# Designed miniproteins, single chains, continued (3): the designs that were tried, part 111

Each design is a single chain, and the fold is of that chain. pLDDT is the mean over its residues in the fold that is shown.

## One batch from the design tools (miniprotein)

Design m11857
Fold by ESMFold2-Fast:
Structure m11857 (fold): chain A 80 residues (1-80)
Amino acid sequence: MTVVVVLPDGSTIELEVKDGEISDEEAERAVEALAKHGFKVTPEEIKAAVRLLVEEMGVPEDATITLTVEEFYKLAKLAK
């Protein structure tokens, strides 16, 4: 599964999800990308947001989910 986060400038970050989890490298990349646009999150909050998406949406392993940075940020803060 791939999570695509659309940033405020129209750029995107793609997070590869394996077995319902993202790697520490993917979490770190997400933290850096969000921080550049003023969204303060931890790697643990990013991982929690991804777990919540997997659990709530029941999406197939090959699915792609596209979210705005605002939507993803809200999930990261709620899932902590």
Scores: mean pLDDT 79

Design m11858
Fold by ESMFold2-Fast:
Structure m11858 (fold): chain A 90 residues (1-90)
Amino acid sequence: SASEEEIRRRAAEAEAALDARARALVAEFRRMLEEVANTPDDEEAIRLGEERMAEIQARLASLPAEQQDRVLTVAAVYSGEQAKKRRKAE
């Protein structure tokens, strides 16, 4: 298993190698995670997440395969950090 430092380093390398379109998509994904986290109604949070994810997935499919892999790597780390913060708050 990779250390947390190795995972963060690989994600930072992936993020640095993103082109402008891929960077914009990662920013949109991060914004979606923040909007969902700040939505107090669970049903509305789910609906917003589903709608925004459909748009993000469509844009992801338009990127070259190497950029898709990098976006997914960065997105997985952000999702993991959000889940970790939620567990710490409990």
Scores: mean pLDDT 79

Design m11859
Fold by ESMFold2-Fast:
Structure m11859 (fold): chain A 77 residues (1-77)
Amino acid sequence: SELLKAAEKQAKERGVVALPKSDLTPEQIEALEELAKENSDVLKLVETPTHLVFVEAKPGKEEEARKLVLEKLRELS
């Protein structure tokens, strides 16, 4: 709930979703990495030691990329 709210705020204010790895289970991290691999034409994942950072893969895909990440976070609870 709090993670999803933070992600929605980031998407709205910055057009990017940065998720702290500390707020995610290993299974959630794997699911999010898989999402980026399956949707590489829309979604780009930049992984850091502390965060998973999701951005659009191409100009014009910002809303579609945001929707994919937020919908996946909702599924993962």
Scores: mean pLDDT 81

Design m11860
Fold by ESMFold2-Fast:
Formats: C-alpha cells, sequence, structure tokens
Structure m11860 (fold): chain A 78 residues (1-78)
C-alpha cells in the first residue's frame, strides 16, 4: 500500500520533471527564434526539440509543438 503510493508519487514527480524540461526547451527555442529566427543555432535548437520528441514519447507533443511553432516563425521571417 505505502509502496504503491510512493511509486505513484515517484511517477508524478518524473512526469513533472519531464514537463518542466519540455517547458524549459520550449522557452529556449521560443527565445532563440524571437531573437534570430534564421540563425544556425536556432535551427539546431529546433532540430534538437524534434529529436527529443522522438526520444521522449510520453511528452513528445510538448517538444513537437515547440518545434512546429518555431518553424512557423522561421517561415514568417523568410
Amino acid sequence: ELEEQLKKEFEERNKRIQRNTAKAVRDLVDAAVEKNPLSPVTDALIRAAEQLSKANPIVADEFTEAAERARKKREEAL
């Protein structure tokens, strides 16, 4: 019983950490595209977010949305 509750707490914490990581990556990508959308660094960060979505299927949508939003802003800058 207590072990099952601790396991749920651990899973909740891991999901929160993954979501916080996705938010940090999203904020970083958004900041990069706002400052210089056509920078090679910005392009590398977008590709990194796309790779993170493939490596982290549980929170993949957050990474994919960040990459898509950033790509749209790059297209608008072209």
Scores: mean pLDDT 78

Design m11861
Fold by ESMFold2-Fast:
Structure m11861 (fold): chain A 96 residues (1-96)
Amino acid sequence: DEELRQRFRDAWVERIKKAIEEKNYKEAVDLIVDAARSLGATPEEVERIRKKLEQLSKDPEKFKKLAEGIAEALHIPDDREAVEAILNQIEKVEKE
């Protein structure tokens, strides 16, 4: 059922991109947090992701770069690797 899993990941990527284009940053944060939770992020990681994304959403340029990096991370087939890639993208954008 790899094809079905890839379709769900693609649907998250599309919804995140749409939220960013519409400047619905709260919706984009909620979608990314829900994606991470669905991919098996721990409750601690979920809370960390939400807090950092809410902070970064105050800077539209940084948040757009982050959303693009997260969209690429969501294409990673392994759930744990995808979560780690999301966390790495957040850290990378925070350093800019």
Scores: mean pLDDT 82

Design m11862
Fold by ESMFold2-Fast:
Structure m11862 (fold): chain A 81 residues (1-81)
Amino acid sequence: MPLSDEELRAVTEAVVEWARANPERVSPAVRAAIDALLAKPAPSLQEQEDVLRLLAHEALTADPELAAFLRSLGVRFMPLL
């Protein structure tokens, strides 16, 4: 399911900021996936959703405030959250 440019940007900014603030709480795989996603000029839809899904899972269990924000966006792009 494609994200709008505005939604993708907002989510990407939020997850990057959360990862920077909580580096020890983000798995190395999620951290590497975020870095790889941001390095690509045109990442695939599946790559985008996979990264956001992994981070949303960690946020849901560890950070309820970020999880609530991601859920509001995730209803459209990450139905598994």
Scores: mean pLDDT 63

Design m11863
Fold by ESMFold2-Fast:
Structure m11863 (fold): chain A 99 residues (1-99)
Amino acid sequence: NLEKVKELVKELFENPDLPEEEKKKKIEEMLELLKEIYKDLPEEIQTKLAELEILYFGTLLRLEERGAPESEKKKLEEKYEEYKKLIIENPEKFFELTK
């Protein structure tokens, strides 16, 4: 499943001109796959990680559509990694701040 998520990530990242409907389907598929990958974690954590991933990819797609520079996309990825780590390592702190 992780390999399929990576393939979907590559598809979205390398093909910004994909139809909007196709992009949405891939994002929804990633949500389901991510929940399965994290199923050994508490359900609340699974949901928050999946939500974060959708936000990340949705924002990435919007940046690609605007023709944003690679540096801007890299900053987005950096923030995504920080939030993902926070959710996994300190979920109470993350939930306190974001609810």
Scores: mean pLDDT 73

Design m11864
Fold by ESMFold2-Fast:
Structure m11864 (fold): chain A 84 residues (1-84)
Amino acid sequence: KAAALAAEVEALRAELARALERGDWVAAALYRTELAILRREDSEEARRAFRLAMESAILRSLLARGDTSYQPELDALLEEARAL
């Protein structure tokens, strides 16, 4: 169990590093959420990370349609996600 958990954490850390390297902080937020769950960290932190990932996906969808008025909200979410 402990060895399997360590292997899972290592794999998720590698995926998180790759997401950050390519600037995909939405994927990074999702991997942080999964890591928090596996580590039995504060469920509030896990919920916060999940919320940030979901809200950023919605905002990116809106921006992709050409509505740049949501850029400040996306920037605020990016800053909040970096603080996790």
Scores: mean pLDDT 67

Design m11865
Fold by ESMFold2-Fast:
Structure m11865 (fold): chain A 83 residues (1-83)
Amino acid sequence: GLEEAKRLAEEAIRDAKEANELFKKADETGDKKDLLRAIGRKIRAIGNAYQAALLGKKAGDLSPAEEAEKALTEYLGTKVELV
């Protein structure tokens, strides 16, 4: 339901923020491990955002997914069509 969509969106937003910080660290250090961690967080953020969109559509409220899409765009420059 909608509560699960909100939870997944919140997780996606958190992971997008963390991925952005990890990408900045990877750029500064040149460490492949930091880059791999950043990529993993980004993939997880995108996956959770898509799940939030699917659940939000079924619940009739896409607001959580829209917040997650905004976070993906702002933190990672990743524009995904969730709606």
Scores: mean pLDDT 84

Design m11866
Fold by ESMFold2-Fast:
Structure m11866 (fold): chain A 64 residues (1-64)
Amino acid sequence: EFVPLSEAVAAGLKPGDRVLARNKLTGFEVEGVVEDIGDGWVVIRADDGRVVGLPMENVEVKRL
């Protein structure tokens, strides 16, 4: 189940975790590994090799 990114971080989401992340307004999805977590951003290394920064707002994640 998808949860808000802020809730996932509060529940212990950390660098090294695999996630599917989705922007709930745009429908953009990325699957990969959390590289870094900052004050308003998460950085995900996508399985296709891209590094994607996502804001905490409007993003939900599912742990894989």
Scores: mean pLDDT 79

Design m11867
Fold by ESMFold2-Fast:
Structure m11867 (fold): chain A 97 residues (1-97)
Amino acid sequence: MITVEMSGDQTVAAGSTATVKFKVTSSEPGKVTVEWQVREAGSTDWTHLGTKEVDVGETATLTLSNLEAGKTYEVRAIATKDGERAFSKPVTVTVTA
């Protein structure tokens, strides 16, 4: 079984960057393919940000830039390993005015 742990929800100032961390845990060692997706809160559509291979137990980071003042974003990770898929809980990034 694989699981994806995310850093906590964040509040950032307009014009700043937000850094989201993740770690994939599994009973089996090896490589995991992780896809990153973002949406504006309240949207149903997820936008693909990127894909990376990481090792089980590795902490990796995603940096979000060009965030709009007064917006709230949700970020999630999707891990795939040996035919198993796990979705992270979305992380909320709130951008102050």
Scores: mean pLDDT 81

Design m11868
Fold by ESMFold2-Fast:
Structure m11868 (fold): chain A 68 residues (1-68)
Amino acid sequence: SPPQPPASPHALETAVGILDAALDTAEKLGMPQSVLDEIREARDILRKAAETGRPTSSSELPKPKGAT
């Protein structure tokens, strides 16, 4: 049996859900792109933290500078 994790997966899932709801609300209110971008960045940080408990091969990835 693995030891108890420092944070429950439910807590992290809830936090990501809150940011998703905030992003949807901000878009509905017509907030500027800079605000939307900040919310997305915060969501990405939380999602990365949630994935830290799992082996990820995402380290020093080259930036996709493809057109689009």
Scores: mean pLDDT 68

Design m11869
Fold by ESMFold2-Fast:
Structure m11869 (fold): chain A 98 residues (1-98)
Amino acid sequence: SDKEENELRGKAVKEEILNTKDIEELKELLKKIVDFILSTSDEELQVSLVEAIGDAAIETKDEKKKKLLIEALKELIENSKSEKTKEAAKEALKRIEA
């Protein structure tokens, strides 16, 4: 995918996360997103989706959602085979804590 397509996918994922009101539905959504990031070979798309999770965590006013998004980023740091994806998740956590 080109950069523009990856940015659009990231924005769509961020909006879906922010618009998911039910905590159990959000857990299922985040599991699917994390599983996809861990399974795809498209490293640029992995980074865009990690940034989308980070941006959603910064923008959300729901502390339970923020905690779930932080846990998703931590899972990506632990389980990703891509150093670039791990670094993007670490940078997202720093931005959330700032």
Scores: mean pLDDT 87

Design m11870
Fold by ESMFold2-Fast:
Structure m11870 (fold): chain A 65 residues (1-65)
Amino acid sequence: MKIKEEYEKMVEEMQKALDAGATPEELDRLYREMLEKIYEAQVEEAKKLGLESTAENIKKRLEMM
């Protein structure tokens, strides 16, 4: 699934930043930016499919993070 591949790329980018000596603050910023992108993509996709309950479930998962 393409979403899983994008998520793996995010993890790899975070690992490279860590190896380059990025601070916890820089890693937190990158993580937030990537999560927001994934969140927006998932919500939009669910709305296109008419899955309002699924979109709500995605929001709840991210609020618990």
Scores: mean pLDDT 72

Design m11871
Fold by ESMFold2-Fast:
Structure m11871 (fold): chain A 101 residues (1-101)
Amino acid sequence: SEQTEQEIINFLNDLLERVKKADDPCDYTYQLLKDQVLEHNDVLKQLVPDKETFCNADEQTYIQLLTELVKLTFNVDVSNYPKVQSKIQTTASELKKLTSN
C-alpha cells in the first residue's frame, strides 16, 4: 500500500539521521544490523561475520542488509515497492560514505 511504502521510506530516513548523529557511525550501524538482521539470517551473517567486514563492505552488501532489515521490520516483499527499492539504494550509498571514514 502507499501508506506502507511511505512508512518504510520514513523508517530509512530516520535510520540515516540516527547514523549521522552517532559518535561512531559504523559501530552504531553494525550493532543495529547485527541485532535486527544478522542474528536472523545465516547467509548474511556469513557474508558479514564481524564489524571490520561490515565497515569495509561494498554498497551492494549494504543494499542486501537494508533490504532484509525492511523485510523483517515490516513483513513485506521489497520487490513489490519500487520506491522503497530506490530508497534502499540511496540510503545504502549514504550509509557506506558515513561508515567508511
Scores: mean pLDDT 90

Design m11872
Fold by ESMFold2-Fast:
Structure m11872 (fold): chain A 100 residues (1-100)
Amino acid sequence: SLLEEIEKIAEETLAYMKENLTPEQKPLIELFEEFARKLLEMMRNRAPEEEIAQLVQEYGRKLRELMEELKTPEEIQEYIEKSMVRMYLLAMEAVRRAEA
């Protein structure tokens, strides 16, 4: 299931963040967890493509701004960004399959 795959990526990303972030960077975990929760809720409710795209754009911006503010290492930033992109692409695939 695409939903289960997104849940797995979210869990793996949160585990990575908890292991690699400093206490000062813990707000990034909270923000990513909120993003993942909202994305999964939207998918369960069969939200339109536009709403999912808007959520990913909004949280992508917020995460980038917070990562810069907290001076997050580039390798961790790249991991989080790649995880978000993977989750987004799977969410778009789920929307396409539901509309077919």
Scores: mean pLDDT 87

Design m11873
Fold by ESMFold2-Fast:
Structure m11873 (fold): chain A 107 residues (1-107)
Amino acid sequence: MEELKKLREETLEAIKKGDYEKAVQNLLRLIDKALELIDQGKLTPEEAKEILSFAIQAFFELKDKLTPEQRKEVAEAIRKLVDKLREKGYISDQEAEEIKKMIDELE
């Protein structure tokens, strides 16, 4: 959890500084670490959903600043997180579909 908090803070600081490449790198690392911890049963459903919400908000803030390739990378990472939460039963099929539609619009 401390590692996830650090990655969230580093992502926010990179956005504030206009370092969008670093913001993308830290956001992708955050999602990868969250996926790992979910698979290990180390995140509660609430914690996992909070990370998803953060990733979606960060993507909204970054979308107009990113290259098409960077937008695809972030969108795919978020979709993987959505799929994992659905597999674990932390979100419903309807919630997963609604989030994926929103992410498709940001890509």
Scores: mean pLDDT 87

Design m11874
Fold by ESMFold2-Fast:
Structure m11874 (fold): chain A 69 residues (1-69)
Amino acid sequence: SAERGREAAALRRALLAAGKSVEEAAAEVLARFGGPSPEQKEVLKEIAEKLIEIGDEIEEELKKKKEEK
């Protein structure tokens, strides 16, 4: 639900503010909320595919800039 998602995001922000690493904050959120539902995983897969494309584009641009200056 949207409320559960907001609570998970709030917990993550609080853990990061308390000095936890991104990995530690993610592990704690997963432990408390059990991770995404099957429906949420489907949506996240679509988002992840888009992020991979963006990541690949960033990687290529960084390689070009690294060769230039």
Scores: mean pLDDT 70

Design m11875
Fold by ESMFold2-Fast:
Order: C-alpha cells, then sequence, then structure tokens
Structure m11875 (fold): chain A 87 residues (1-87)
C-alpha cells in the first residue's frame, strides 16, 4: 500500500536524523514526505501534508485547528483517496 510505503520511508529518514531533536526530525521528515509526494505526482497528498503542518502549527499557537483548515482538508479527501487508489 502506498501509505505504508510512505510511512516506512518517513521512518527510515527519521532514523538517519536520530541525532537531531525530535521536533526538528519531524519537520524534516514532513518536508521530505511533501517533496516525495510531489515528485510522484501526488499533488493532493502533498497538499494534505502541507495542511497537516499548518494545522499542527495552528493547534500549537491557538489550541485549535481553524474551521477553514478542516474544510480544506475535507475537500481534499476524495482527491487523496483517488491518488492512493491509483497507485
Amino acid sequence: ALMARFEELAQRIGEELSHLPAEEQMRIVMEEARRLARALGLDAVAEAIDLQVEAGRALAEHGRVPEELEARARALEPAVAAELAAT
């Protein structure tokens, strides 16, 4: 499954970066995951990764995810599902 492969790659990158603080490792892993998704032509998956990063930042800064970000994530759901099914 593409999701399992994506997760495995993220874990492998995390292992290579294990000497860095956990928060910096996660930032780098998410950035690489986005780059790989775009390289594979998975534009909706890449956008979903960007939204996850933005949502995490909003949650940390404001204690909640804005409704606008939730609406954007929900709108991407069919496209993400289609891209994952097409692999």
Scores: mean pLDDT 72

Design m11876
Fold by ESMFold2-Fast:
Structure m11876 (fold): chain A 72 residues (1-72)
Amino acid sequence: SELTAKAEATLRGAAEQVAAASREQAQEALALVEANEEAVVAEMERLGGPEAAEAVRRGLREVRETAREHLA
């Protein structure tokens, strides 16, 4: 689906940016993902169904894990 593909591309780009970011930027990214993840996933499920929600949850997890690696 177009929505799922766009979400995957956007979150892949976000993870790449976080991988190249400073520790402060990685901390900010982690906080933003943790604060907003459930709302974003719920909205994507509403717009594109369970497939879109799963893709976004997976992408946000990659951003979180990349940020946590930076902070370890």
Scores: mean pLDDT 84

Design m11877
Fold by ESMFold2-Fast:
Structure m11877 (fold): chain A 61 residues (1-61)
Amino acid sequence: SDELLRALFRRYDLDGDGTISREEFERLAKSYGLPESVLDQVREETIDFEEFRRIVGPYLA
């Protein structure tokens, strides 16, 4: 499950800096049918892998 989450994170980490922008995360959530409410859990302009796992893990793990 972690391998899948990491691969998915890397796909949307377009600049390779280890973070995903809020815009990239919104596109991911829509593409994978995640609830709109997952966007409410985003606190910063960017999401690191640990936040990504916390928010997305319950749906894709």
Scores: mean pLDDT 76

Design m11878
Fold by ESMFold2-Fast:
Structure m11878 (fold): chain A 74 residues (1-74)
Amino acid sequence: MEKRKEALERVRERLDAAGVSGPFRTAVELMLEGKSREEIIRELVEKYGLTRDQAESIVRALEAAIEEEIKRLE
């Protein structure tokens, strides 16, 4: 649990440093809040007008980035 939280905070920091905002940034915040995958998808669709497939792709991309960070954090 702690490694995942630290990985999420690292991903958030890199998004902020790269000037990335909007759906990716919001998804990371929701993941940090412990929201389920389905809740995150719903909020992205509602807040940003994304399709379910687009929201799913964002979550999938972030999960891949989080797994990479977890591996770096040991």
Scores: mean pLDDT 80

Design m11879
Fold by ESMFold2-Fast:
Structure m11879 (fold): chain A 81 residues (1-81)
Amino acid sequence: MKLPEVDPNMPDSVIRGLLAGEVAYLESIRDKLSPEEQELLDELRAVLARLEAGEISAAEAMRRAQELARQLNELRKKRAA
């Protein structure tokens, strides 16, 4: 997952688009994900939904998404080994 670090100059619409694109990609391969990876995808989808509902800031959404991305990448490395 290639999510950038939070930049104060990055528009909220760009952050939303990046999260939506990543969720859409992972949903397209959901059947190929492990149960643990699917749980992380569901959490990422919840973060996007909260951002779209205005319940969290774009900066908070990106911070949470980056943490989930790190966890997903670690699980994928373990599966590839």
Scores: mean pLDDT 75

Design m11880
Fold by ESMFold2-Fast:
Structure m11880 (fold): chain A 91 residues (1-91)
Amino acid sequence: SEEEFEKAKKEIDKIIDEFVANPSATLEQVKEYAEKIKKIAETLSDEQLRKLQRYYFDEALKNIDKDYLKSSAYFLASLVIQEVLRERRAA
């Protein structure tokens, strides 16, 4: 539903904000952010995931020359969502 989509987007946006607030994040912390995003993404339909993946990819590109940490966080979200979609195709 649209409500489920908006809820998931808000939850992922909070994780992105946490990542952006931590410019010295360790690889382990980045993996934790990715795992949290993956868990949220797994609750969504394929159609919702495609829309959300495109949204974060576009946001990453908009920030690529303005805010590299924010851009990196959006790319992480986009890649994690893409991986969930790929796993569903392989199953």
Scores: mean pLDDT 87

Design m11881
Fold by ESMFold2-Fast:
Structure m11881 (fold): chain A 55 residues (1-55)
Amino acid sequence: MICDKALDYLLQLDPEAVLVACHENTFYFTSSKDLSEQIKQLEQKFNIKVVQLPL
């Protein structure tokens, strides 16, 4: 899985983001910020699905 690289990239965008789960190329995280645009970039860069869960 490329979850470690996706998490590292996410933490560069929002250091307070928290990984919830990573399963079958789907990356789930929480953040106090709206990262909708960054999610699209992550999905394209790593060829994964990224889901932001509400806090």
Scores: mean pLDDT 75

Design m11882
Fold by ESMFold2-Fast:
Structure m11882 (fold): chain A 57 residues (1-57)
Amino acid sequence: PLPTPEELAAMDARLREAVARYQASTDPEEKQRLRDEILRLTREHVAANDARMAAEA
């Protein structure tokens, strides 16, 4: 089934946490890994929102 509002909120919280970790990190390698994670989570979140909006439209 489609993502629930709670699942979307959890994805958003996970993204915000990753961004905060990225901003706080001083390790270039960790920052690179966090950037890749943020991009992946952003794509997943957008896809989930798009799927839900399409079903509701």
Scores: mean pLDDT 79

Design m11883
Fold by ESMFold2-Fast:
Structure m11883 (fold): chain A 93 residues (1-93)
Amino acid sequence: SAMEKARELREAYGSAAQAVEQATLQGDGAAAEEALKKLGEKLTSEEQRERVLEAGRAARAAIEDGERALEATKEALNIAGRAVLEDIEEILK
């Protein structure tokens, strides 16, 4: 059902956010990208999926560079959260 898919996407975002936060603290850019890639695979919108994948690549680069990693990963999570909400809104129409 649409409601079950919406719940799955909310839970997937929560898991991805926790994984990205841990990856950022550990300096593991690949883990942050993988967490957002897994979130993207659950999205139904190709546009929102690509948006999340791009955010994951940006988060990885920022963590690996080390400069402003916390700010960049927060921005990536904000982008991913917006993408999830927009996908849920489309599913529930």
Scores: mean pLDDT 88

Design m11884
Fold by ESMFold2-Fast:
Structure m11884 (fold): chain A 81 residues (1-81)
Amino acid sequence: MKVTPEQFELDVLLALGLIMVKVSELAAERHPDNEKLRELTEKAREYFDQLEKAVQAGDLETARKLLEEIRKILKEMDKVL
């Protein structure tokens, strides 16, 4: 298997995105009456689906942008906890 620096970065971005989405899902599960957390978790999942597709396509620029959007959602979740 060929592991390029670019492919390694894509794999790292995918792993980080997965961790962030899992954290958002756990937060929403802990606060089932908090509609804002549910909405933010849904948005995080949508961005993660796009991130998976960008990683499969080898689109590093798009993958970096999508991870940043997921990171912004987690910051917003922290404000409404």
Scores: mean pLDDT 84

Design m11885
Fold by ESMFold2-Fast:
Parts: structure tokens; sequence; C-alpha cells
Structure m11885 (fold): chain A 99 residues (1-99)
């Protein structure tokens, strides 16, 4: 439970920096934040299978955003911060999925 919330918090910070870097649109930002919100709702329901499914979807989404940051970021400083947070989020998500 705590590791999932830590992963989601790191993903949120990464997405904020991705937006500031110019690598994603405000539309992409809102869409991703809504997906994170849905994952939190799954955690609250206590459905382990739903949580696993939503985390797998978030991992795929994170990898897409990470590619966009590497390819389209206009601000290198914000790009670096986004990638750092995404790497930490990926490690936590993969750890939870291997439980």
Amino acid sequence: KKEVEEALKKFEEGVKYALKSGAISPFDYDRIMERIKRTREAVKKGDKKEVEKELERLLRELEKIERNVKEYARDPKYAEEALKHFEEAKKLIKKVLKE
C-alpha cells in the first residue's frame, strides 16, 4: 500500500517536470493525472488485481512520457528532473508488480 502511494507521488512529480520541460501538453498532463487518480481509487477498494492492472497501464504510460521527455523537452533542467522522478517511480512500480 505505502509503496504504491510513493510510486504515484514520484510519477506525479515527474509529470509536473515533464510539463514544465515542454515535452508534454496540458492535455497529456490532465489525462495522466486522471489515470493516477484512478489507480488511487483501485488501492482504496483493496482490489489487488485491479491495482496490478492499473499499475501495468501506468508503467506503459510512464515509458511513453519518458520517451517524449528525451525527444521533445525544451528545458534540459526540467527534463533531467522528470527523468529522475520517472526512474524512481518505475523501480517502485516494478517492485510492487513482482510481489
Scores: mean pLDDT 85

Design m11886
Fold by ESMFold2-Fast:
Structure m11886 (fold): chain A 92 residues (1-92)
Amino acid sequence: SPALEATRRRLELAREDLEANLKQAKELNDSKTIEQVEKNKKRLEEAEKRLRELEANPDVTEEEIREVQREVLLIEAEVTLLRMRLFLLKKE
């Protein structure tokens, strides 16, 4: 499914962004941001597992695909918010 392939690519990019955010949070020694990044990394791992289950299912429904897409959108939004928080923390 092209939709599942696009969703997989979005999760791959979100993983890279979360890993960059984690590195920055550790460099700033901000325990609260580290905790939030780790929490979102676990959500991403759960979404990746669900995506693999859908990719293996020949009877996957459009609604199941939409549910994973909604979760990926929320993960992407949180990645962006964490990046903005890290930017503000560097400011003082």
Scores: mean pLDDT 87

Design m11887
Fold by ESMFold2-Fast:
Structure m11887 (fold): chain A 75 residues (1-75)
Amino acid sequence: LREELRELVREALEAAKAGDRAALEEQIARLEALVAEHPEDPFALDALAAAYALAGDTEKAKELAARAAELRAAA
C-alpha cells in the first residue's frame, strides 16, 4: 500500500509538471479508490491530499490532510 501510494503520487506529480490533466485525473481517481478501501489510513489520505493540491483543489487537500493528522494523533 505505502509503495503504491508513493508511486501514484509520483505519477501525479509528473503529470502535473507535464501539464497532463488527463493523467493527473487518472492518478487522483486511483488514489480516491484506495482511500475508499482504506478510509482511516493516514498515508492514503495524505497521498490523495497531495494529488488534490497538485490539481489546484487546495480546499479538498486541506480537509484530507487534517483528517490524516487526526488519525496520526489517535494512533
Scores: mean pLDDT 80

Design m11888
Fold by ESMFold2-Fast:
Structure m11888 (fold): chain A 80 residues (1-80)
Amino acid sequence: TADAQFAADLETAIRDAEDVIRRARELGNEEVVEEAERLRREVEALRASGSTSRDARRQLVLLGAEITVLRIKLFVDEKS
């Protein structure tokens, strides 16, 4: 169901943010750690709200995109 998928997507976003935090800490990238911790808190707050509204689902998509941008930033910084 759409609600089950949204719940799964929330857990995936939290896991992805935690993975970015862990990797950024290993690399000593404090800027990315701080940004990823903020994004994790926003996803956790969204989950805690219990909202399944269209606005909540849109917010999760945007938060997921920001987490992906941080992952790309770490990759680019490592590759240079």
Scores: mean pLDDT 86

Design m11889
Fold by ESMFold2-Fast:
Structure m11889 (fold): chain A 80 residues (1-80)
Amino acid sequence: SLEEKFEEAFKYLDVNGDGKIPLEDLEKLARFLNELAGVELTVEEIIKHAAKDGSGYIDKEGYEKLLELVRQKRAEKEAA
């Protein structure tokens, strides 16, 4: 399923297994999510919605918020 592919993407980018994706890998994350969902995410949007307070990473909670944005953009694209 699409959700399983999103979980695989998080695990792939979480190289250390600590539940965090560093900001330096957000370009790769954006590319994976855009390819999987057919949306147009920017690194800026990912930072705005998932990485708060200059933490230097996004965690699992931030990733879930990002997936909500992905679902929203996908629905809007289908309506256009």
Scores: mean pLDDT 76

Design m11890
Fold by ESMFold2-Fast:
Structure m11890 (fold): chain A 64 residues (1-64)
Amino acid sequence: SEKTAQLAGLVLRGVARVVEGEATAEQVRELTKAILAGDAEKAAELAREIGMSEEEVEKIKELL
């Protein structure tokens, strides 16, 4: 679905931050778990910790 593709794209942005040395694999794993659980507030908190933009954080909340 389009929603699933958009959420996958946001997770991949977190993975890119790990590759760049700006986040940890553990943080992206926890973000993915929160997204799969439908926990919008937890996913938003973790996305901020990873250093994702406020626009990306808001999109996660909108999609969950």
Scores: mean pLDDT 84

Design m11891
Fold by ESMFold2-Fast:
Structure m11891 (fold): chain A 65 residues (1-65)
Amino acid sequence: MKEAIEKALKNKSFLKDENGDYLVDARELLKVNPKIKIENGQTISEISGKKYEGGLVPESDLKKL
């Protein structure tokens, strides 16, 4: 799992959330994580309590996995 997080962080986008955190495409990683899920095309993070575009997760949330 740590290696998958590191790989996802290398692919971070130039998109940022409202707090200035970079959004990372982590769709493959999210298939096995209970705290972050994809539902109805949106990423739902229990770590931040927020929703993002499908597969995108703030870098800070991924580091807390």
Scores: mean pLDDT 65

